# Designed miniproteins, single chains, continued (4): the designs that were tried, part 11

Each design is a single chain, and the fold is of that chain. pLDDT is the mean over its residues in the fold that is shown.

## One batch from the design tools (miniprotein)

Design m12357
Fold by ESMFold2-Fast:
Structure m12357 (fold): chain A 99 residues (1-99)
Amino acid sequence: SNELVNQLIALSLYGIGLIFDLERKGYLEVAKKVEKLTKKAVEVLKKAIEEGDEEKAKKAYDLAIDALNKADKLVKQGDVDGALKTLDEGIKELEKLKE
């Protein structure tokens, strides 16, 4: 439980940092989707923690971190479309976890 709360805080801070970095570099559409994915992941992770569903909490965290890391790597490689697709897929998978 304490580890999952620390992961929630870490995910929130990572998402915020990535949004500011992307906005500073002019990747406004990617930044907007990073914000959407981060908010959805935080919502799913928080609810899973409150319900004691550690497996769901871990899946939400792992999915969000993987999507954010992959999107960041793709932007750095100049693949903006790939980054947007990765974030959209991550958002859809998080929506499935919420249901």
Scores: mean pLDDT 89

Design m12358
Fold by ESMFold2-Fast:
Structure m12358 (fold): chain A 70 residues (1-70)
Amino acid sequence: AKVEAARVLAPHRDKEGLVDIREAARAVSREFGVSERAVREALRPVEVGRDGKARLKEAAEAVAELLERR
């Protein structure tokens, strides 16, 4: 789960090593069939400041935890 989450999110990583939470939610929703809202809620605790972005590693871990409940 974590490796697959990281693989889906890696192409959306920006120059600073962060992924946009909305882009991440769309990509994860498309790949794994979870709702974008559920992904955004899972990523909220790992959001960096108020920028709507998360570090790739922490985002992948949060997504993997969400997917383990399926």
Scores: mean pLDDT 77

Design m12359
Fold by ESMFold2-Fast:
Structure m12359 (fold): chain A 88 residues (1-88)
Amino acid sequence: KKHELLLKIIGLLIRLVGLALELEDDETLELVGEAAKAISNEDYDSALETLDRLIAHISTLPESPARREALETAEELRRLVEELKKLS
């Protein structure tokens, strides 16, 4: 199951990069990169903290379909990272 979670997490990270570019928001892109680095280092506590900051930041952006999708994607990613932490 760990490999299945990692593949889903990678897919969500790629989607968040695309959404950050669509939003034209550098801070969203930076936070996605920071979360990806923490996940890659198996530093799940730092990853969860960064994802909480990402969700909070996206919530301050102007309402748009891309913002809504980014919020849902970041929240799903946070849940999967928490599951991955429990398996590690």
Scores: mean pLDDT 88

Design m12360
Fold by ESMFold2-Fast:
Structure m12360 (fold): chain A 73 residues (1-73)
Amino acid sequence: MLTEEEILKRFEEYIKKVKESLPKNATDEEIDEVYEELKRIADELIKQYPNLSDEVKKKIDELIEKFREEMKK
């Protein structure tokens, strides 16, 4: 089974790939669609691993929020 470290690392890697795949001129709507998709993925991941520490859950949420803020500026 995946450890908390592996889960967090894979999620970080996934977000990096998503950022690389988005064009520099992506619209706010396109960015928001990806943001909502990341939120859904995170929610499902948390449901699959309910024993994830609150610290890791918070880090996952912070990664998603940082993605949105960085991409929309």
Scores: mean pLDDT 79

Design m12361
Fold by ESMFold2-Fast:
Structure m12361 (fold): chain A 68 residues (1-68)
Amino acid sequence: SQEEIMEELKKEVDKIVEELKKGKITEDEAMSRLNQLQQEGQAKLDDESLAVFNEYLIEKIKEIQKIS
């Protein structure tokens, strides 16, 4: 379902942010992985679900920018 796809994508986003906060990956690596997840969202989600996912990504990118 769209909800299950969305939940899994958000979970992967959260893992990337946590790995960055723990110093396990660089900001460049985090941004690269988030771009890949954004592309997966475009391929797998309908327009309404994609809009919600993109808002989530924007908030997480803002968190990353505060770390750097």
Scores: mean pLDDT 84

Design m12362
Fold by ESMFold2-Fast:
Structure m12362 (fold): chain A 89 residues (1-89)
Amino acid sequence: SEIEDILLKSIEDGAEPIVENLEDTEESKKEFEEILEALGKQMEEEGMPSEKVKKLLAYLAELLAKEAEKKGRKELAEFFRKLAEKYKK
């Protein structure tokens, strides 16, 4: 899917700046989770199957976890890993 490919590319390109700019406070984590949930809902409203949306969100969370680990942000990496597992269910 063209839309799926564009979203995957955007996710990959966005991982580093997201990790660079996201604070690892409880408030920032909660806000980010809400943004991700809103993004998923918007993708479903645009006609993307929920299974694909869940896979894309899990993929984004996995990329964010790897980037956070690379930057030594262990707590943030754990947050993203848990988020990825949530979307894989």
Scores: mean pLDDT 77

Design m12363
Fold by ESMFold2-Fast:
Structure m12363 (fold): chain A 104 residues (1-104)
Amino acid sequence: SELAETLLRIRDLLRELLADAPQEVRDLVTSTLLAAALAAERRQPLHVDPDELAQDLALITSALESKGLSELAAEYRRLVEALVAGDFEAARAAAERLLALLQA
């Protein structure tokens, strides 16, 4: 799956970008994007508890925003929300945008 491969690439780039972030943030990004890649490969929505999703998104987006990376934080949120919704077209668009921002 092209989307699954893109999600794993985003995972590796975000881990490198967040190397100075707390271990819990790095572990959360790694586990979320791995789970998302597996779900995308199976054409299944990313299954997460809504309260955990809100907390996880807040933790990751706050870490990115603290680095001045507000556009990247917004695209990460859009990506995860699209994956949870099972909207793979929106997820692909967000993933491509996020990858472009990470490679800039």
Scores: mean pLDDT 87

Design m12364
Fold by ESMFold2-Fast:
Structure m12364 (fold): chain A 94 residues (1-94)
Amino acid sequence: GIEEFLRRQLEKVKKLYEEATKLEDPKKAEFEIEIADALFEIGLAIARLAGAPEELLREAKLELAEYLRELAEKTKNPAIRAALLAAADRIAGL
């Protein structure tokens, strides 16, 4: 169902954000974070088009935003950490 689709999209984008934290080049990491943001937004748009209730979309956004804040706390590079926190704010505001 739509819930399983959103869960799968969340798992995919979480992996992309995590891989971005492993990059030595902060500019490449920032770009990969932007790609993960875009893929999540596309996933939300597909779910909405498929009739997902707003509560389900809100839960997915809050789960990803919280995950990104936790990932940022574990990230040693300050530029990548800042990019993750900015992504969390963008996603929470979608």
Scores: mean pLDDT 89

Design m12365
Fold by ESMFold2-Fast:
Structure m12365 (fold): chain A 60 residues (1-60)
Amino acid sequence: MDARRRQVGRLLATAAGTIPDSVLDRLVELGLLSRAQAEEFRGLPLTPETVARIKRAAGV
């Protein structure tokens, strides 16, 4: 669980401004998000609220 949180945080930390599709695709590939959940987050600004929503959806 701790490693998952660290990995999600690292992927999101590489983005500035908006969440890149490659980060969302990686989260789906790792089984942390469904494709439908990733599509909901596509193009959203990388804010603390959006990051919290992604972590919640990923179960971390």
Scores: mean pLDDT 73

Design m12366
Fold by ESMFold2-Fast:
Structure m12366 (fold): chain A 74 residues (1-74)
Amino acid sequence: MASQEEIDDGISRIIVGVLKTIAPSFPRMSDDQLRAEIARLEALRDRLRATGNPVFDPAIAAIDAEIDTLRALL
């Protein structure tokens, strides 16, 4: 509900602000983790594509969708 959402938003904003001030590595850590996961998924996708087998097409599509989701967070 709106009242609980407003309270939660206020608390979250304060906590995030404090964490960013005290631990400036958090923003870089998140981006680094996202890039590492994207690189891992890209390597898996490339390996599946290298087989040339259309049986893996749905799996490749699922990996591409996951990569797109992670890239949207960068």
Scores: mean pLDDT 65

Design m12367
Fold by ESMFold2-Fast:
Formats: C-alpha cells, sequence, structure tokens
Structure m12367 (fold): chain A 88 residues (1-88)
C-alpha cells in the first residue's frame, strides 16, 4: 500500500501545500496537535504547511533540502515521524 509519506507528498505536489486537517487525517493524529506543530514553523501565519514550512520541519528533523518540492518519499517519511512525535 501507499505509505503516509507517499500520501502526503502526492497531496503536497498536487496542491502546493497541506492543511492541518489533511495532515491529521493522513497521520491519524488530532488536528489541534498538527496545528500546534505547524504554528512553530509557519512564518506567514496562514495555518498551512507550505514549502517554507516543510523546509523548516525537515531542517528541525536534521534533513536539509534545496527545494521542498524535490523532497523524496523517504524525506517525507521523516516529516511523518517528526509531526507524530511532536504531537504526543
Amino acid sequence: GVSQGQQLRSTFLSQGQLTSSQLADILGVSQSSVSNVISQFDSNGDGVMDGDTLQQILRSAGVDVDDAFQATDDQWGVVVDYIIQQSQ
């Protein structure tokens, strides 16, 4: 089956961003927990995980990427693990 990282990557590439509701549904965590994590990295305050927010999350998880839209399925797996860990 499709991994959570692959689902998030596919949705992000199709929309250019992920909402807290979409992240919560795919990751199986509460929307409020996801919103709290995103808000730590959301420089524009729009409540979504855009490319800049994704790059900051990856850097906080120890991964540096030149372009968030080029992040691999494995790097999206790191995003999954990070958000779940921060949501506990």
Scores: mean pLDDT 79

Design m12368
Fold by ESMFold2-Fast:
Structure m12368 (fold): chain A 119 residues (1-119)
Amino acid sequence: SESEAAASATGGAIAAIGAATSAWLSAKRGGTEEGKKYAEEAIEYANKAGLYLVKAADSGPEEGEKLGKKAEEYAKKAGEYAEKAAEASGGNGEFGIEQARRAGEGAEKAARRAREKAK
């Protein structure tokens, strides 16, 4: 259903934001300025991923695929920056990195469902 696609997209966005927030908190507690910079970038990309996931769920199949691909790209970037922030902060963001990876997988799954409904 459309409500299931929207719920899945929202869950992915929340996971990406959670990962970025965990990286940010780790960077603040004992991290470097480099770790803080990466955490800030992770939060920015997580927010973009969330926005595009919601837009994809509310869109028709063709536009939903396009927006879903952007959401996937931003979720991957959020995960990459969360990983860099965790590394710069002594590895305290391992759980956050995993959450960011799950967000990327959720975005891909949502885009695939939109394509299947178009047929």
Scores: mean pLDDT 64

Design m12369
Fold by ESMFold2-Fast:
Structure m12369 (fold): chain A 89 residues (1-89)
Amino acid sequence: EIEKKKEELEKQFREEMLTVAGLSEEDVDRILEVIKRMEELAKSGAPREEHDRLLREYFNLLFKAKDLDSFYELQKILQRYIIELTKLE
């Protein structure tokens, strides 16, 4: 089931994101929520304003990483997560 695989990926990448300095559990959970919402909107005719709002929130959450190295580590984790999600299509 695709839903189970998505849940397993979310758990795996949540654990990885929690290793990034500067991020709380709440920050990681919000990042995952924003990614899920962006995925949903990408498949719909939602207005651009909502896409722009989520993108701004996404980047604001990424900037919670403690330093530049942590920021790049977070980006690498998120890129891998998105790639794994697209494989489930």
Scores: mean pLDDT 80

Design m12370
Fold by ESMFold2-Fast:
Structure m12370 (fold): chain A 74 residues (1-74)
Amino acid sequence: MTEEDIVARAREVVEREGARELVEEVRRVIREGRGEEYVEENREKAIADPKLARLLEAAGIVAAAEALEEGLIE
C-alpha cells in the first residue's frame, strides 16, 4: 500500500463517519506543535473505544497529509 492509498482510505473513513471536525482539530494541534501531547491525552480513550481509535487514526492521517501539502510539516 502506497502513502496515497493510506491517505485515500483515511479520507473515506473521515467522510463516512462525518469526522471532518476531528481532522480540523488535529490540524490545529499540528499548527500549535502539540501533536505528542494530543496523542498522550487521547491514548486511554482510544484504548477504551476502538471506534474512536479508528477515527483518531484516520483524522490524524488526513490532517498530516494536508499539513504536509501546505508546508506546515516535513
Scores: mean pLDDT 76

Design m12371
Fold by ESMFold2-Fast:
Structure m12371 (fold): chain A 67 residues (1-67)
Amino acid sequence: MEEFDEEARKTILELSKKANEEGQKLLDQGKVREALKTKFDLYQKAIDKVNELVEKRERELAEAAAA
């Protein structure tokens, strides 16, 4: 439980930090759209990873409930 939770948190925080720094740089240049696109791309990766972890957990819980 804590392992995948830490993994998900780490991924989100890491991508969020990078998005924030890259976004700030782009915002400073007045490129708001590019800043948003950068954040969107990083969030998309985080969502994809979280979805995979959720499906794996759901499958394990379903198998446990079937017993």
Scores: mean pLDDT 73

Design m12372
Fold by ESMFold2-Fast:
Structure m12372 (fold): chain A 67 residues (1-67)
Amino acid sequence: MAEAARRAAEAFRRYAETQDPKLWEEGVKALREAGVEVDFDKPPTPEQARAMAELAEGLVRRLEAEA
């Protein structure tokens, strides 16, 4: 789970910079693998993507602390 959350954070950070829809899809898939339910039909704004990256980074820290 921690690796999936880390992958989601990286993908969302890259999406915020590049706006590549494939990175958004990768981030959503990784976040779901980390146990977070996400339902998005369209890529969000760069600001929303940064918020999702911060959420995923926080999840990585939480999972590592609990392991």
Scores: mean pLDDT 74

Design m12373
Fold by ESMFold2-Fast:
Structure m12373 (fold): chain A 89 residues (1-89)
Amino acid sequence: MFILESMEELRKSSDEAAETVPGIIKEVEKKIEEGKKNGKELETLDEVIKELDELIDRTDSPVTRSFLAMLRAIAKIMKENLLKKEAEK
């Protein structure tokens, strides 16, 4: 039985990621923007990274996991850039 027995099942897994991941991206973007407006950018980025780590740990879909890992990497880069800007002052 199973997902790898047909191309339709593989596509279904990809479709599930396509429906789920955009929502997560929008939530992350909203949190970061709210954090910037409240002067809590670093705190918000730490929270986002932690939430993404927890989602990756619980995700069994390889496609969804890959997108979440990329989003986590972007959040980490944003945090590093913000810390470097703070250190330059």
Scores: mean pLDDT 74

Design m12374
Fold by ESMFold2-Fast:
Structure m12374 (fold): chain A 94 residues (1-94)
Amino acid sequence: MIEIPEVKSVEEAEEVAKKVIEILEKYIKQLENSTNPFEQKLKEELEGAIKRIKEMLEELKKEKTQESLDKFQEELKAIATYINQMIKSVEDKK
């Protein structure tokens, strides 16, 4: 499961985002040769999540406000919750 710690700075947010992306890329690699439709769907969702996290991080780096940091953390937690639910759903169907 992906857990998002509290972040207090843009630098901490960047570090957390990098770690989350690395975890998602590791899962994508494990799913690379899967013919299971649930695992293929999970791979697509993980790829979408990586793209969204990168976009959110770029937005945060441009704004650098407490409000943008709070929004980044809330959105990242929402993405992690969604991905955790998808992973569990796929594992439960194996």
Scores: mean pLDDT 80

Design m12375
Fold by ESMFold2-Fast:
Structure m12375 (fold): chain A 96 residues (1-96)
Amino acid sequence: SKVEEALRLVNRAIRAATDGRAEEALRLADEALRLAPEDKAVRAEALVAKGLAYQQQGRLEEAIKLFREAIRLAEGVDEVVLRIAEAALQSAEAAK
């Protein structure tokens, strides 16, 4: 399924971001969004991955914006992604 493929891409994007490969993380997250543009869980996780990548690049304002959007999409849809996005937002705001 395209949603399953998108979730695999998001998992790879998060790993790339945590490994400091920000450009690869952004590319993988954008590919996931292209495959499943209407799936709120995929969109929320992809935005978390992009936010982590921007945070790795020192782009805190862009990261915060993406984490806030991820929270909005995850609310009532995916509690695990919601908690991850909230933790990421708190970390990014504390670094500002």
Scores: mean pLDDT 88

Design m12376
Fold by ESMFold2-Fast:
Structure m12376 (fold): chain A 73 residues (1-73)
Amino acid sequence: SKQLEEAIKKYGKQAYLEKLNQMLAGLDNLDAALAEAAARGDVLTPEQVAELRRQVDELKARIQALIAEIEKE
């Protein structure tokens, strides 16, 4: 996105990589919380947990691909 290009240009490559790695750590924490919620079964249905975890995995893969692309520069 244009906002992403502007952020990279403004804050520099290294600062942006730091933020992307922080996002990955946040997604790992969210995945762990979703697994725990599934075990309890009191807040989310198993289907909702499975869908959310799939979305987290997809987003993590996209962020990892973006990190690899930026590091390749």
Scores: mean pLDDT 80

Design m12377
Fold by ESMFold2-Fast:
Structure m12377 (fold): chain A 119 residues (1-119)
Amino acid sequence: SNLENSKKFVAELDKIQATSASDEEAIRKTIALLQKRGMPPKEAEELARRILRVHRETGLPLGTAFVSVEIARQLREIGDEIQRIIDVRDDPVKKEEELKRLDELAKEQTERLKKLDAM
C-alpha cells in the first residue's frame, strides 16, 4: 500500500509535467495534489517549489525530482556534518572554539562522575 501510493504519486507528478503549459501551472497542480494527500498548504507550497527547482536545475522528470528532494533531505545532514569537519580543519578560530567545546564537555563529564562517586 505505501509503495503503491508512492508509485501513484510519482506518476501523478509526471502527468502534471506533461499537462502543464508553465512552471507556475505545474507548481499550482503539485500544491493541489499534495494538499489532496493531506499536506498542509504552507508545507505543500514549500515542497512543490523545491521539486520544481530540482526539475529546472537538473532536467529530471518531476516524479524523479521529488525522489531526489527526499534523498537530498536525508543526505543534507551528512553533507552539513562533512562541511563542519572541513570548516574546523581550515578555520583556526572554529578549531579553537571546537577544542574549547570538547574541554568543557570533558569537565562536565568529570563533574558528573564525581557526583556519582559521592552517592
Scores: mean pLDDT 77

Design m12378
Fold by ESMFold2-Fast:
Structure m12378 (fold): chain A 79 residues (1-79)
Amino acid sequence: MKEVLTEEQIAFRRQLGRELGRLRRERGLSQAEVARELGVSPATVSAWERGTAAMTPEQLRRVIEWMTDRAIEELAKIV
């Protein structure tokens, strides 16, 4: 089967990149700090936030885990 990224798959990855950038900015973190936590280059984080690079399945998992951990940290600060 020809694995072509569908418009939905591209949109989903772009949305995750935008949410990553939003959470990073809310935390006052640099792209280099997020890149260090995710095990990627700062250029990769920048490309994800702009929606110009696709995440691998492993990178996607790490991004979701990072976003989830940050959401828990934000909740803990309020409570």
Scores: mean pLDDT 71

Design m12379
Fold by ESMFold2-Fast:
Structure m12379 (fold): chain A 95 residues (1-95)
Amino acid sequence: SVAKESVEAFAKKFKESDLEKLYEQAKELGLDESLADELYEMIKKGAPVEEILELLAKLGFTSKENTEEQLKIIYELLKKKGLEKEAEKEIKESE
């Protein structure tokens, strides 16, 4: 499986403007501002989506109400870029 390489390649090619929209939506969903800032810095450094999802899980922001919409947005973005199988795998591994 090349899923990890595909996710990492996608994250590096993902436009900052698209990830900035996720950052704004994360704040609107009630994520702590310090966590939102940490996510933004990871995005700016080109961290893979997998690492971003793991950070959310480790920090306990995987609650149904706060994280579900952000995960859906990330999934839809990955799906639109043709990484649907990789997106499904990352979400399932986070469950």
Scores: mean pLDDT 51

Design m12380
Fold by ESMFold2-Fast:
Structure m12380 (fold): chain A 100 residues (1-100)
Amino acid sequence: MSPVERLLEANKDKPLMEQIEKLLLMAYLYAQEGRLDVALEAIEALEELAKKLSKEDQKELARVLERVVATMEATSDDPAVLEMVRALRELIERLKERVE
């Protein structure tokens, strides 16, 4: 079982937003360790959970993620972190498209 699958199983009874926050933290930590494979899997899982949120919560999540990625870009020169930020920016645009 991947670290992402283990996190989802351990937190399956938690609110969606809490699961999303834990996946975002996991993606960041694994990207810093050079584990871009796990970081991108966590972002994919985050997107699937985000699709289950209300349109209002998806808009709020997109706004929060924009602030998070801006901070990561300002504070990191790590290529794996920057590639993760790229994946998050693409996710943000898809979330905005889903809510008009």
Scores: mean pLDDT 85

Design m12381
Fold by ESMFold2-Fast:
Structure m12381 (fold): chain A 70 residues (1-70)
Amino acid sequence: DGDVLFQQGNLDDAIQVYQQAIQHDPNDYESWYNLGLVLDQQGNTDQAQQYYRKALQLNPNYQQAQRNLS
């Protein structure tokens, strides 16, 4: 559902869904990464990079997060 909202451009709703997922499971590295993508798309690059780093900290082999931190 969060992915669907993100794909449809409903960025505020996507943020809410991913934040709820993280609140329920703070180790959900995919939700941290997706929240970063939404913020990056909104132009909040600094916050996005923090969330990409969090995703990578939780899963160091998550290549998508690694690529976004160059």
Scores: mean pLDDT 79

Design m12382
Fold by ESMFold2-Fast:
Structure m12382 (fold): chain A 74 residues (1-74)
Amino acid sequence: SNSDSNLSNARSKLSNGDLLGAGNSFISTGDSYNSDGNNVNSSNSYLRASSIYDGLGLDDKAKEMRDKANSLLS
């Protein structure tokens, strides 16, 4: 599935030290899960992207991903 493929790609980038690429791939993973109606996995993927962006000092992107994740759990 698109969600499984995107998650695999995100994990591969993270393992290879491509932190910015991993963050972007976790966003794509979140978007795919959201499209599938899987709000829990979508939220978790956005939170992973947020944590990566926080680590990179990309505070605005990190906040955007946290806000998006929180909207799916309400």
Scores: mean pLDDT 84

Design m12383
Fold by ESMFold2-Fast:
Structure m12383 (fold): chain A 96 residues (1-96)
Amino acid sequence: MEELDKLFEELDKAIENDDDEKVLSYVRQLIPYLLEGDEETQERIIRRLAEALVKLIQKGKTDLADKIYLYVAFELYANNKLDLIQRLTLELVRLS
């Protein structure tokens, strides 16, 4: 939990600082936790990723947001986690 919270904080900071490479790096670091985590961990990561994507869109970084969404969706698809793709998409719609 503590390491995951640190990754969320670092991701938010990278978005604020317009550090696109660090944003991608922290998203990549979240994927193992999303794939191997329990339902509570998966829900927390999905909510934080959706919030991060909305922040990027609000900053006009729509290309980066699209790239991150497609990357996460592809990783989930490759690991047969289609339910998590649906959950991420629904959370994005809720925040829109």
Scores: mean pLDDT 86

Design m12384
Fold by ESMFold2-Fast:
Structure m12384 (fold): chain A 77 residues (1-77)
Amino acid sequence: MEMEKKAEENGKKIKPVLEKIMEYNPDKTEAEIMTYLIETKKSVGQLAKELKVPKSLIIELQKLLNEITKRPLRKVE
């Protein structure tokens, strides 16, 4: 139950940033964007280009995802 409460609170923080990204990507679902950001090893610049959004939105969402996963997203080497 405590884990579910944390997930709900984290979801409220992510939702407005994710909705802004979805405005640029109407053909992509919330789940597809989230999976792509979590699983990809691409840099912030590559993600911004792929999703056609400002880098600031990707940085903001990545910080929120790192907070909820408690580990950093993999960077492109």
Scores: mean pLDDT 67

Design m12385
Fold by ESMFold2-Fast:
Structure m12385 (fold): chain A 100 residues (1-100)
Amino acid sequence: SKEVEEIKKKALEAIDNNDIEGLKKQLEKLVELAKQGHGSESAEAIAEIVNYAAEKKNAEALEEIRKAALEMLKDESLSRDDILKIIGIILRVIGELYDL
């Protein structure tokens, strides 16, 4: 959706500016949208955000993304494919943090 794309854009801008509080706010919006039935779009957006944070070697951003992904796993409306995508996000964060 346009809303998810705008949130993703702002999250990437927050990473570029090392604005961890701004990133956290955008991640919280994606978690809330997942609870409203946009779990698939939110999981895809968080996967792109984690790829960007990993490229920028921002460990603090990666930790906030991991927290958001863990919160999304509490959403009972998620599909099996979305759950697997979110688990993949968490595993990627763990891998990047051990390399940093």
Scores: mean pLDDT 83

Design m12386
Fold by ESMFold2-Fast:
Structure m12386 (fold): chain A 113 residues (1-113)
Amino acid sequence: AATKVTKIITKEVPYDPNASREELLEQIRKAVEEALKELYEWAKENNLRIEKLSISIISPLPAEEARKVAEEVVEEFKKEHPGEIKEVTITATQDPETKNIIVNVVAELVELP
């Protein structure tokens, strides 16, 4: 029988208030990449497969821009690991008063056969 496991990875990155939009998007991209790599390595070490993945991003940038960058990172991750993630949901929230870029990854995993 498949046992379900929940894993949460949070990345909080302080940003420079004078940073350009392009620099902020790169920080979001790197935070998402690091969170996914950490999750994947943890899953492999524990003989688990990622069934569902929820990524939420809080940043000073418009939600659509942050979400698009996260979607690009997820697409590249899927190319590197074909068939290893079935369902992905990405949500972004704009908070102009935030002091950090926050990336929260919630994964539902199952034991490999």
Scores: mean pLDDT 85

Design m12387
Fold by ESMFold2-Fast:
Structure m12387 (fold): chain A 94 residues (1-94)
Amino acid sequence: SDDDQQARIFMSSFDSQVRDIEDMLNRGEISDDEAIHIVQGMMDTIISFSKSMSTSSQNIIISGLQSVRDDTTHPGIRSVIGSTIDRLQQIMSS
C-alpha cells in the first residue's frame, strides 16, 4: 500500500541518517553524547509519526528499526533504538 511504501521510504531515510552519524563518529566530528542526543530526537519524531500510521505501516517501522539497531555497532545508539522498539510495541498492544 502507499502507507507501507511511505513507511519503507521513511525507514530507508532513517538508516541513511544513522550511517551518516556513524561516519561522523568514526571521523571524530561528533561525540558519543552528541550522536545519542541526535538519535533520541529522531526516535521521538518516529514515535510521533508512527501513531498516525496503519498497523501494517507500524510493523514496517518496527522491522526497519530492528534492522538498523542490529547493523549499528555503537552501544548507546543501539540502546536508544531498542528502547524505541519496546515503546512502539507497547503502544501497538494498548
Scores: mean pLDDT 86

Design m12388
Fold by ESMFold2-Fast:
Structure m12388 (fold): chain A 84 residues (1-84)
Amino acid sequence: MKITEEEAKEAAERAIGLAEKIKEEASSIPVEKLREALEILEKEAPKVVKLVEETAGKKAAEVVEKAAKEAIRKLKEALKEREK
């Protein structure tokens, strides 16, 4: 299906956008909420990657996995700055 790969990319873009918004507002967000956002991303990202692998193949899944790892990295970086 033509839209399946685009939907997976859109989900990855939303995850990155959420991480960027959290980073921008990090000073006003409690550490517990930052941890919750990280847990949600870590839980949902593998599901999105698996869906893409099953529907669009391994190459598409690798692109989505890279985007998910970047979003997780940004959230971890925001958490680290708050615990500094």
Scores: mean pLDDT 69

Design m12389
Fold by ESMFold2-Fast:
Structure m12389 (fold): chain A 86 residues (1-86)
Amino acid sequence: MKELEEKIKILEERAKEAIAAGDYVKAAEAYLLRGELLAKLGKNEEAIKAYEKAKEEVEKAKAAGEISEEDAKKAIEYIDKKIEEL
């Protein structure tokens, strides 16, 4: 799946760019999507790592005041559910 593999690579680059810009919400979204695509490819270990990075960026977004504590909790619960379903 050449198209899917290229999207996974682009999402990693977008996450790094977002982190450098201090946009932790965008970084979390990029890592979450990367994890979902890796899971679709059966790369569960890489998917878990991407989901863990997404959770880290959600915590940074909360600390930076980009999102509420309630929204951060909801996002982390969603990501944890994705990891448990692998």
Scores: mean pLDDT 86

